Designed miniproteins, single chains, continued (4). Designs and how they scored, part 95

Each design is a single chain, and the fold is of that chain. pLDDT is the mean over its residues in the fold that is shown.

## One batch from the design tools (miniprotein)

Design m15308
Fold by ESMFold2-Fast:
Structure m15308 (fold): chain A 83 residues (1-83)
Amino acid sequence: DEEKLAEELEKLFEEKYREEMEELLAKHKKEAEKLKDDKEKGAEFQRKFAEEVYEWLKKKMEEEGVSKETKEYAEKLFEKTLA
């Protein structure tokens, strides 16, 4: 049930870790702004940041005891985003 897995992720990251996520995204936006005129460096930075965000998400999921199914769903979404 993909809907249930998505709901579990939403509760974790849009409710419990919303503020921490918003701070992480704000920091990223500030750094991305410095690279806005450099397409190659901007793309590389974006990819590396996406990897850092996923590692942060994975760590939070492990700390919260999130189900294996939800972790696999999140990993699948991340892989699809980077492809």
Scores: mean pLDDT 74

Design m15309
Fold by ESMFold2-Fast:
Structure m15309 (fold): chain A 69 residues (1-69)
Amino acid sequence: GAMEAARYADGAAAGGASGNGATAERQAKLAAEHGFDPEEARKAAAHARQGNGIGAAEYAKKAADSGLK
């Protein structure tokens, strides 16, 4: 549900901020599966795959913010 999605989005943001793109990608996918904005979560995963941890964190945060509105 929403609480699990929020935890996954936080994990994606933290992983991206620490430069861990793989963690950011995994957590962004889980956030999308639990009801956050799938387009922003998809962009977070794409940035993580390219090694852009900061970009991944930014889009994971947007996915969470969209889902919580």
Scores: mean pLDDT 66

Design m15310
Fold by ESMFold2-Fast:
Structure m15310 (fold): chain A 66 residues (1-66)
Amino acid sequence: MPREIVVSINTTPEELAKAFPDTSVRAVVAAANQALATGEVGEARGKGGVARAEPLGPHEVRVTVT
């Protein structure tokens, strides 16, 4: 089942691990950082799936793992 979380600059690695327990936190962080840096969709593959980050604003992204 896909999981979704809204990530801001203040979201901790521990919160990300809780939301995506079977996915590499590094992949989620990489996708989110790419989206925040470019203002475009970021994507990274990790254990448990592909993390896709969609920018919602300059400091906020929506991350979905599929």
Scores: mean pLDDT 70

Design m15311
Fold by ESMFold2-Fast:
Structure m15311 (fold): chain A 97 residues (1-97)
Amino acid sequence: TTTYSMTAGGSAQDVYDKAMSAIDQMINNGDTSSTITIQTNVPDSTAPFVIAAANDVADWASTNYGYTTSVQTQITPDLSSPGDTQSVTITITLTQG
């Protein structure tokens, strides 16, 4: 299994763009099994939209390329931001077959 790890900006669009880029790279490399890990720091109000963007990308890959997908999310306090910002790590696992 190939792992693609990246950081995204604090928006759903940035997470979407990064995840889509990773899938394009995965397809171009001929990977049939891969894990995409995206980390971002976002306000509490933005976290649901960032998670939704990752799920949208997983659904897109499943629909268009026949991948079986799993999305896992971990939200932890940002140690540099004790207020409104959370560290969101999204792991998308993709398997074709």
Scores: mean pLDDT 80

Design m15312
Fold by ESMFold2-Fast:
Structure m15312 (fold): chain A 62 residues (1-62)
Amino acid sequence: MSPEETKERIIEGAKKAAESGLSAEAAVALARHQAEMDTSLSEEEKEEVVEAARKAAIEAGA
């Protein structure tokens, strides 16, 4: 999976978690865990995807 595809998957996962009733903070924690488990992402990319996931979770109304 490309880094771009991995980022999209993590962000989508956080959005779905928030839509399912998880808090934005819980959805972000899941996104961070997924980013940390992925060795294809740099530390900067991990932070970028976590922040994108946070915004997506908040917008989803978690």
Scores: mean pLDDT 78

Design m15313
Fold by ESMFold2-Fast:
Structure m15313 (fold): chain A 86 residues (1-86)
Amino acid sequence: SELKSLIDRIVEAHREALKAEGLERELEEGIALLIEAVLLTILKRNKDDKELIDLAIKHLEEKIKEETDPEVKAFLERLLERIKSL
């Protein structure tokens, strides 16, 4: 699924951002948040497609459950709340 692949890219982007320090970390976190904005834009345009929204929620919940880094987990939990609020 292209949607699952996009969510996987968001997870990896947050993990990579946390390996950086100083201004580089801020830049990489900004990029991760821009990829989140792409996902949210797609879901908002398709808000009436309940199956698509449910797929995004379930896959993100699985990624949150598998995540061991508490900072990455916090970013993903915030993204999940934003999706649920669409």
Scores: mean pLDDT 88

Design m15314
Fold by ESMFold2-Fast:
Structure m15314 (fold): chain A 92 residues (1-92)
Amino acid sequence: MEYSVEEAEEVAKKLEEALPTMSQRQLLSAAVNLVVAAAGNKDEKAKEILLEAARKLAAALPPEDQAIVEAVLEKAKTQSAEEVYAYAVELY
């Protein structure tokens, strides 16, 4: 489903509020899923909000997991949501 700016802001806020209660694996999964959602989103502002939320979650991860999120973020610049998801599944 495509995210509006309001929906993207709500998802970002909920994930940021949940951050202290999430395991590292949950944080990694959430960050990657935000990047996949952004790659499939047509609204450029909503896409930017989702990518910023993914970066904030990634900042709480150890360097090895941050590298996974950064690789997925780079792929999302040129690839479809399905291609980004397939790439991410091979990394973790």
Scores: mean pLDDT 80

Design m15315
Fold by ESMFold2-Fast:
Structure m15315 (fold): chain A 68 residues (1-68)
Amino acid sequence: SEVQRLLAEAVKLGEEAAKLLEEMGYDESDRGDVVYKAKTDPSTEELKKLLELQERIGELVDQANALE
């Protein structure tokens, strides 16, 4: 279904974001704090990329929710 496709894409992007966090020396539990930092001071390319991934994940989840 379209919902399954959107959620699968969101999961894939979430895995890419998790790998990026690990490369920066964080784990998944740090995601919220690091994303908040990226929104307030996106001073590195890694923080900017993390923000872009999180924004895209949100868009996909919102689209899936709109389909029920």
Scores: mean pLDDT 82

Design m15316
Fold by ESMFold2-Fast:
Structure m15316 (fold): chain A 87 residues (1-87)
Amino acid sequence: SMEELEKIIEEFKKGLEKIKELVLESYRQGAVSAEQALAWFRAAAEWEKKEILEEYKDSPYFEELEKELERLIEEGVREMEEELAKL
């Protein structure tokens, strides 16, 4: 359903924000480079996407879900690049 799709997307957005906070904090502490921070964010986001898509693979909204999750990851990567450039 559309309500289920929207809920999945909102939970994914919350997950990406938590990953972003953890990665940026690690970067601020000097534990990772900017390149490592971006790679970590992308890897964690892609893993979460893979798990969600496997769970909902037979759903009628699968194609829309996949497209939206991919869009959110690329948006998150751009935001991470901008935040890392400010530090």
Scores: mean pLDDT 89

Design m15317
Fold by ESMFold2-Fast:
Structure m15317 (fold): chain A 91 residues (1-91)
Amino acid sequence: SLTEQPEEEIIEKIEKIARETAEALSKDKNREELIKKLEEAKKSADEEMKKIIDLVIKAIKSENLEEAKKYLKEALVLEYKHIAGREIKVE
């Protein structure tokens, strides 16, 4: 038995956050300003953060919730890998 947070719980949290974030972004009236700020932040970011920011920008630019969710899941997986030092698979 795992005493640490199970991979399944991490995957469920990532999927929930990605869905909720995609739905929130689809209703955001300031999407263009958010994209501009993210692109500016990307210019001074390191390579790992640039990848994460690019995926978030792709999610915001997506008009399809499922596509936005996929990009957000990928961004969250990369962020988790950077923070926790391990990879997880989210489909």
Scores: mean pLDDT 75

Design m15318
Fold by ESMFold2-Fast:
Structure m15318 (fold): chain A 90 residues (1-90)
Amino acid sequence: MSGEELAHKGARELLELVRNKASVEELAELGERFEKEMEKLIKENPEKAEELREVAQRLQGALSLLITGLVNEDEELIEEAVEELEELLR
C-alpha cells in the first residue's frame, strides 16, 4: 500500500465517520491508526519518505481541524476539514 492509497483510505473513513456523526474519540483513534501505518510505510519505503510525510501531514492537518471544529461546534472549521479530506481523494 502506498502513502497516497493510505491517505485516500483514511480520508474516506474519516468522511464516513463525520457523516455518521461519530465521536471525537472515534476520529482520534482512526487518526492514530493511520499515523502508525504511515510511519511503518516510511520505514519500509525510505525513498518515498518525503512524499509519505507530506501526505501524512495533510491528513493530520485535516483531522486536527475536524476535531477542533467538532469540539467547538464550529461548522466552518468542519467544512474546511471536509474540503481538505476531499482534496486528498483527488
Scores: mean pLDDT 78

Design m15319
Fold by ESMFold2-Fast:
Structure m15319 (fold): chain A 81 residues (1-81)
Amino acid sequence: SGEDRLLALLDEIIARTTDPAARARIEALRKEIVALLEQLNDPSASDEEKRQISLQITRLLSEVMRAAGLSLEEFFALALA
């Protein structure tokens, strides 16, 4: 699924992150993203709630990119590998 691919991407980013502080930050962000993905998969969630959750996930992914020192191009290259 798209969620499985996203989590695999985050695990790859963590594996490539050698700085301990950056790694810990990305691991914390991954936990937040997992919790939001669980909320996104709730069948009782409204379309508006799902939109808000998706925006929050996008914000957290931006924070992952900053912590990992990845550009948008680099993030996309990893996502497409």
Scores: mean pLDDT 86

Design m15320
Fold by ESMFold2-Fast:
Structure m15320 (fold): chain A 57 residues (1-57)
Amino acid sequence: GAAEAERLARETALRAGLSEERAERTGKGMGDWAAAGLFSAEQAAAMAGRNSGVEPP
């Protein structure tokens, strides 16, 4: 769901070295798009990883 997409995107951005503020913004944006049915939680995490230059484990 949207909350899971937000959490995964935020965690992925933090692992990639983004600040907590930027990671939270990224997570909320991806969560909003997931709630609209545009992305799955896994797709949201992958996009956060790509934007940060790091793949999720």
Scores: mean pLDDT 67

Design m15321
Fold by ESMFold2-Fast:
Structure m15321 (fold): chain A 108 residues (1-108)
Amino acid sequence: SAAAAERAAQVEAALARIEELRATDPTMSDELVELLREAVAALAAGDLERALEAYLEAVRLYLRNLFEQGRLDRLADDEELQEWIATHSEEEVLELVLERARRVVAAA
């Protein structure tokens, strides 16, 4: 069907974008790239539960990479998240980001 062809094209585009980010963005560790690929593969297979699990783990690792590399400026456009970073622990910030990620997936 046209819808299946469009989804396949979107999956290929997502994988290409992950590879582009890996080449250009030092916050894209090998472990993060693998989790993102796993999430995309699960979405392509229709396994929404596995896709969500891999995506949430990717979000967790991305935030950890940002803290470790001092790249919190990547979150500068999110005023609430910047205030949370200034006033809360790394673990509390991670919990907020993961809750937001779950809500985004639930709305899709």
Scores: mean pLDDT 76

Design m15322
Fold by ESMFold2-Fast:
Structure m15322 (fold): chain A 61 residues (1-61)
Amino acid sequence: MEEELLKEAEKNGDVEAYKRIIDTAKKEGVSLEDLRKRFEIERALKEGNLEKAQQIAKEMR
């Protein structure tokens, strides 16, 4: 998965890298938005931040 590259591209405002990652995910049939949110949920859970994980999960629903 390219979650790490995607997060870095968003953080740095690297539009070209972000677009490339989106195109790749679309070709593989993966929802880029869903992938990104799933990564954020796992990261929050690892940090013990259950509240943040629940908020992100609600946005996916």
Scores: mean pLDDT 65

Design m15323
Fold by ESMFold2-Fast:
Structure m15323 (fold): chain A 65 residues (1-65)
Amino acid sequence: GAAAAAEEAGRRLAAHLAQLAESLGLRVLDASAEVVDADTVRLTLTTEQGTFEGDVPAAVLLSTL
């Protein structure tokens, strides 16, 4: 369904952000995406330096990615 598509798009974005972070010298331990509600996907990037979170509208993920 739409939630599964948004979560998959979020996981792909999280993976791209993890690659970018590693290219900048950050050691990425985990990169994940989870559906918070019908309209929001939370991206979480965990590094040795700390955890970074950002909420992305599902509509933006589905129309841009």
Scores: mean pLDDT 79

Design m15324
Fold by ESMFold2-Fast:
Structure m15324 (fold): chain A 66 residues (1-66)
Amino acid sequence: QVDAGRIISYLSEGGKDVSDLVAVLKQFNVDPSPIKAALEKMKNNPNLKVDPAVIVRAQALVDALS
């Protein structure tokens, strides 16, 4: 029951460790599709533009889960 929005928020808060999050999400076999959708919405919405480092970390998480 992991919400994609919460995962993206976690990555945006204080440079959280992506590798630890990847390990946890893989253990629970979380579907990466909602996370991918949230990342694309974040990348393509100018009103929700975020720090590029957050986008890079979110993309790495999505790639690792795919």
Scores: mean pLDDT 68

Design m15325
Fold by ESMFold2-Fast:
Structure m15325 (fold): chain A 103 residues (1-103)
Amino acid sequence: GREERIEEVRRRAEELLRRAEEAAKKGDVEGAIRAAEEALRLAVEALKEGNYEAAIIAAEAAVRAARLAAEAAEKKGDAEAKLRAEIIEGLALIVRGLALLLQ
C-alpha cells in the first residue's frame, strides 16, 4: 500500500545518503554522484506514482547526496563533477517542489 511504499522509499533514501556520505569521505566523487542519481530516480518514480510524500523524502535525500558530491568534487578540483552534482541538486529541488504543490 501507500504507507508500505513510503517506508520502502525512506529506507532506500537513508541507505543512498549513507553511501553518498561514505563515498564523499573517501574522496569517491563518482560514488557520491551515483548515490545522488539513484535517489533522484527514486524521487521521480515516487512522483510518477502520485506518492508525493515518498517523492519528497527521496528528493531531500538526493539534494543532500548531491551537495556531498559537489563538496567532494570541489575539494578535488573536479569542475565537471561539481557541475554534474549541482545539476542533480537542482533537479531534485524541482521534484521536491512539484511534490509539495501536488500533495
Scores: mean pLDDT 93

Design m15326
Fold by ESMFold2-Fast:
Structure m15326 (fold): chain A 70 residues (1-70)
Amino acid sequence: EEEVERARRLSELNDKAMKLADELEKQGKTEVAEKIRNLVKEANRYYRQRKFDEAEKILEEAVKLGEKEL
């Protein structure tokens, strides 16, 4: 069940980061939006390698950056 909870947390963080990137892009902050999307891509690479802790840290960084720049 820990793996199920981790997958859910990662999915929620991914969705939140992508929504923040889309909102920032609509505000004309395209460079920050692209930086967040690149962090999401990096996290997805770690996820595919089953490096879930690394993926989570990067997604949390992406969300934090997006929230800070709003």
Scores: mean pLDDT 83

Design m15327
Fold by ESMFold2-Fast:
Structure m15327 (fold): chain A 72 residues (1-72)
Amino acid sequence: MEKKEDLINRIKQLTPEEIARLADRLKEAGIVSDAQARVLKRGGENGRLVLISLVKQATDEELDKIIEALEA
């Protein structure tokens, strides 16, 4: 529970450039599709909201991959 909340709080503080880098890494890890990565990379609030929704629906294994991508 705290793990998802901490990750969501980190995502809320990301710049558009950081969200774009994260989107590319999530695509490389197979967590998001090419279409989802394009939505995230277009930036703005819509990209951030899609990413938050993805985290809320993620399994524990997917959360670990998202955290790894964010910290790389």
Scores: mean pLDDT 77

Design m15328
Fold by ESMFold2-Fast:
Structure m15328 (fold): chain A 83 residues (1-83)
Amino acid sequence: DIDRLRRRADELSREYDRLEMLRRRLEGLVFSGRILEEKGADKDYVDEVRTVYGGRYREARREAERLRRERDRTLSRLRSLES
């Protein structure tokens, strides 16, 4: 059913966009912590940023990549059915 695959592709695209935005925000937080570390900021604060937000960043990146691959496969199936 082409309509089901279209809805699935749209759902995956929206979930990917949401996770990609989260990943970018987390990346910014981790980057800020790294800059603060290089400038000699409080090590406890830097360690918290690295541990909490670094972990969340890696998880969001992995999930976004998984959704991107699933979306691409779904779109390939749609193209095959419409051809």
Scores: mean pLDDT 79

Design m15329
Fold by ESMFold2-Fast:
Structure m15329 (fold): chain A 111 residues (1-111)
Amino acid sequence: MFERARKTLERIRELVREHLESDPEAARVLAEAALIQAIALVIRSGRTPEALEILEEAREIAREAGLSEEELRRLERIVEAAINNELSEEELEELRELDRRLERVADALRA
């Protein structure tokens, strides 16, 4: 599981770097999605050292994509709220908008 997650992060990091100049929004969305998955992995795994290493790598990718420390903290709060079934309607709409943006990026990358 963790080895697959690390390989996925390496591929996402490549895509982020490739798109930083040509499509910064695609780079940001990919980094946000990777960060959400890494945060969820840490929570599900009970904060194992391996999961925490993956989270730190995802945070670095997000910084490379131009996300601020405040945006990183906001995503972490939203993912924790989602897992605890404590999402506000505003936070749920933010996740829906991110999902819509990610789908558009995925479609563009597969075309």
Scores: mean pLDDT 75

Design m15330
Fold by ESMFold2-Fast:
Structure m15330 (fold): chain A 91 residues (1-91)
Amino acid sequence: EPTKFQRILSVVMELAMNPERIPSATARELAERAGVSVGTLYKYFPSKEEAKRLAAKISVFLNTSIIDTPAASEEEKKEAREKLAIAEKIL
């Protein structure tokens, strides 16, 4: 069974893959998706903003990697460029 931290990290990774969802994400929604209390979330992240910034940083890395990959399709690269622009605005 995943630890509470691993569940929280999974939610952060989901946000990194869907950065358009980062700005509106609340501490309650993040905790609910991870299956933890809001207090448990704050044990690992002093603020929801820090969790959201981590997700945005991961999103920048992932989408930049897709754009730089020769084997990626033009459709994948187009989606990656759109997600990269969203993530950069959050940072």
Scores: mean pLDDT 85

Design m15331
Fold by ESMFold2-Fast:
Structure m15331 (fold): chain A 75 residues (1-75)
Amino acid sequence: MDAEVEKKAEELFNLALSGGQPASLEPEYLELLNSENGEEIKRRYEKLALDYLTEHTTDPESLEKLEKLREELEK
């Protein structure tokens, strides 16, 4: 179950990197996203996005903002 949430969040993140939006996914993924695990999948997706931006951002001010957003997300 945790593994399924992580897999779906990673798949959504990869689609977003290709220019897609979560809402534009296949109906199967939209059903999963709107399920009782949907909020957990969204939070995992946001964490993946923050991790990616942190790794690929070189600007110190932007890194500080990303770290604050990560702390908010983890709480």
Scores: mean pLDDT 67

Design m15332
Fold by ESMFold2-Fast:
Structure m15332 (fold): chain A 62 residues (1-62)
Amino acid sequence: MKELEEKLAKVIQELLDKGEIDEKTIEEVQKGKGKRGKALLKKIAKKLGVKKSTVRKIFQKV
């Protein structure tokens, strides 16, 4: 995978380990709907310094 995809995977794993997100939240992000999914997309996009559309595309691959 590309470096950005690896960084995203690490961020997701850290958030899961801390209990800040769950599998349902990840599914909401993949489908592009739900309040928790939208909030997570914004948080990750800000942390990685990329557009929300870029984060959404990576989530669709996992």
Scores: mean pLDDT 72

Design m15333
Fold by ESMFold2-Fast:
Structure m15333 (fold): chain A 74 residues (1-74)
Amino acid sequence: PSKEEIEREINIALARMYAGIGKTLASQGKLEEAIEAYREAIRFLKENAPDDPEAQELIRELQERIAALEKELA
């Protein structure tokens, strides 16, 4: 693989790690912290992999998770 392809794979893996942290925080009832972790993952993906279909799908999933947690906080 090219350096560019490797960097894209690393970026997706890092975003998935942020998402994993968010899921753990949500399971602990730390909803605001979970939302921040998901927002950070989305920001990272938009900055580092905006045209990647896998990144776009993950952004959509994370936005849905944020919306669900925001309803729980309201």
Scores: mean pLDDT 84

Design m15334
Fold by ESMFold2-Fast:
Structure m15334 (fold): chain A 101 residues (1-101)
Amino acid sequence: MEVQVTSLSVEASVSENGELKVSFTVTLRSSSGTTQTITLEADSIEQLSDDRYFVSARAEFTDPVTGTRFDLLVVSEIEISENKEPTITSVVVGLGRVLER
């Protein structure tokens, strides 16, 4: 059964000690019309420059109707200004089927 991403939101914040925290909320729809919302915390934050960060989050989920497993990957570029305000400059979501071996 086909699953598609119907919405994606990104929440980013910088803590008092300068740590970047990012979460992604993804809504998925199956071909049967069932919707599922998944929240992913960033599992990787890579500094690209003094103010630019590459952030990724990965989750596996199972379609409750078909039992098919999917791998969800979200990647985002975030820029932090001198006032510690994060700006989301890009976001990409990838969805793939997990095959049993």
Scores: mean pLDDT 76

Design m15335
Fold by ESMFold2-Fast:
Structure m15335 (fold): chain A 78 residues (1-78)
Amino acid sequence: VLPLPEEVVKFIEEKTEEIIKLIYEDEEEGEKAWKELEELLELGRRQIPPEGQESFEKLVEEARKRVEEAKKKAEEEK
C-alpha cells in the first residue's frame, strides 16, 4: 500500500548513508556523490506515478537535509 516501491526507498536510504560517510571522510567526494544522486533522482522523479510523487519528494527532501547536516558538521570540525 506504499505509493513507492520498497526497492526505491531502500536505494535512496542506502545511497544517502554512503554519501554521509563520504562527506565525513572526504567532503569533496561526498559533494560530488550527492550531486550525482540528485541528478539521478530528478530523472527518476518523472518515472514515479502521480500518487507516489509526494512521498518521493519527501524522501528526497529528507535525504537532502541529512546530507546538508553532515556537511555542516564536517565544516565545523575543520
Scores: mean pLDDT 77

Design m15336
Fold by ESMFold2-Fast:
Structure m15336 (fold): chain A 94 residues (1-94)
Amino acid sequence: SKIEQLRQQALDRARAGDTDGALSAFRQLLDEAPDNPKLILETVREVVRLLADQGHYDGALELVNVALSRIEDKQTLLELIGLGLRVIGDELDS
């Protein structure tokens, strides 16, 4: 499906260290699947991990902020906030 392709593109771009490409694919995923907070949260977790592992902390935080601006599900928002705080903590501890 287009949703699966966009999710895979975001992950592939993140693995390549292409932060702008990962963000672009993720924004398209949000447009195609705005009512799937579980898929969005899982995608953010994976992309953030890949970017943070490469030292792209600013890109990882931008991805979290983009998700926070579009998601209305309270539980997903809390999980995204927690993820953002962990990224900040990892940058400060590195």
Scores: mean pLDDT 85

Design m15337
Fold by ESMFold2-Fast:
Structure m15337 (fold): chain A 80 residues (1-80)
Amino acid sequence: SVEEAVNAFIRALVNDDKAALPAAFAALGEVADQLSEEQRLRLALADYLSPRYTGPLPERVAALPEERRQALIEEVRALK
């Protein structure tokens, strides 16, 4: 499912699971056109929270109200 592909990729990103990343990325690519705005925000936040990320907070996430941003951070961390 779309949600399973999103959650698998988030888990691989936040855990720096280099073995799982290629398959998770390929599965996410197959459902890319089906992603909801909330799923895209969770993916952007997961990338930011990953050990590999060295950039600033993504603009899409920064534009969210603080309460919504904190809720998404908790959702992503729950997948760790």
Scores: mean pLDDT 79

Design m15338
Fold by ESMFold2-Fast:
Structure m15338 (fold): chain A 74 residues (1-74)
Amino acid sequence: MSLEELKEEALKRLKEWLEANPDASRGEMMQKVGEIVRELRARHPELSAEDVRAIALAVANEAEKWYEEREAAA
């Protein structure tokens, strides 16, 4: 699985969780981001620290974007 495929998998997991938890706090979203990244690292110990950081940043940015869009709309 490529870095891009792993990033897409992580983003899909986050989006599914956000859809199930539309009232989640920023703290709860960041906790879920950490959980997804930790699980990914455990399944793929061959990933470099740089690759893990790239995935973590992508997932965290998606969570922040979702939170900001929700706060701006309400």
Scores: mean pLDDT 81

Design m15339
Fold by ESMFold2-Fast:
Structure m15339 (fold): chain A 56 residues (1-56)
Amino acid sequence: LSPAFQQVLASVRQLVEANKDDPELARRGVDMVATHLSPGEAAILREEFERTMKEL
């Protein structure tokens, strides 16, 4: 993964933690970020998001 994409993943992790009380808002945020990524990167981002959500 590129350093830039790793930074995006870290930012999404922070977004999920900050919006722990509102999973729908966090999911919408992830979806918006995904629209600016390649399909492969978007898939990885969504997998990381789902994994983080399961840990909450």
Scores: mean pLDDT 75

Design m15340
Fold by ESMFold2-Fast:
Structure m15340 (fold): chain A 87 residues (1-87)
Amino acid sequence: MYTVEEESKTEVTTVDGKKKVKSEQKTVITYENGATLTINLKLDAVKITAEEAKEIAEKILKAFKEAKAEKKPQELNIEIKIEPPLP
């Protein structure tokens, strides 16, 4: 069993007449043994593509396994910059 704490922040700004969406999420997972995994996700786009979501999931799973196996704090920082959707 583990506990999860999540914080999210989304900002919408206008740059050169174009709307830009920036999202940040911080997730802290605490395992029964006291080990923690902190995931900082930064997204600079309107949407996440399926490919980018898959890459994020793989990195999270790897960090998760390492935190659980080593019983020590792990921190994962993921920054994704996505092109705006085609007009």
Scores: mean pLDDT 57

Design m15341
Fold by ESMFold2-Fast:
Structure m15341 (fold): chain A 86 residues (1-86)
Amino acid sequence: MEIEEAKERYERLIEEGAERLIEAGGSVDGDGFPSLEKAKEFARDLAEGIEKGDFFPTSEEGKKIAEEIRREGREARERIERALKE
C-alpha cells in the first residue's frame, strides 16, 4: 500500500519537473518543439534523466531546475526504498 503511494509520488515529481521544464521554454538547450504534447513527452524524459543523473542541462535555468529535480527525486526514491524495507 505505502509502496504504491511512494511510486505515485515519484511519478508526480517527474511530471512536475517536466512542467517546470516546459515553463522554462520546453527545452533546457533552447530547442523548439513541434507541439506541446511532444514538449511534454520530451520534458518528462529529461526530468527522469536529470533525476537519475544521466543528463546535465547546459543552460543556467536548466541547471537550477535540474538541482531541484535531483534533490526532490532523491527524497522520493528514499521514500520508496524505506517503504520496501518497512
Scores: mean pLDDT 63

Design m15342
Fold by ESMFold2-Fast:
Structure m15342 (fold): chain A 90 residues (1-90)
Amino acid sequence: EALDKALKEYLLSDPNLDAAEEIGKILATKPDSYFADRLAYAGPLLKLKKVYKDGKVDEEIALWKQKLKSNPNDTLAKDVIAILEGMKAA
């Protein structure tokens, strides 16, 4: 929970910061069993900054909206879409 909020702040407030480096430091302090679950959540978020740099934000939003149609309760998909739309507005 605290990890996903910190990542959102990094991606929205300063797209030039290396969010992957900061999240990597956080994940490195925890056991492998917790690492796998957090990596499954954080992996897509870590890629969003690269998606923004590559100018593929609209394509990525479309992908996650398609996933949300298949699973309307996917909180990760909702969070990713919100972050990407925020990055477009910034």
Scores: mean pLDDT 62

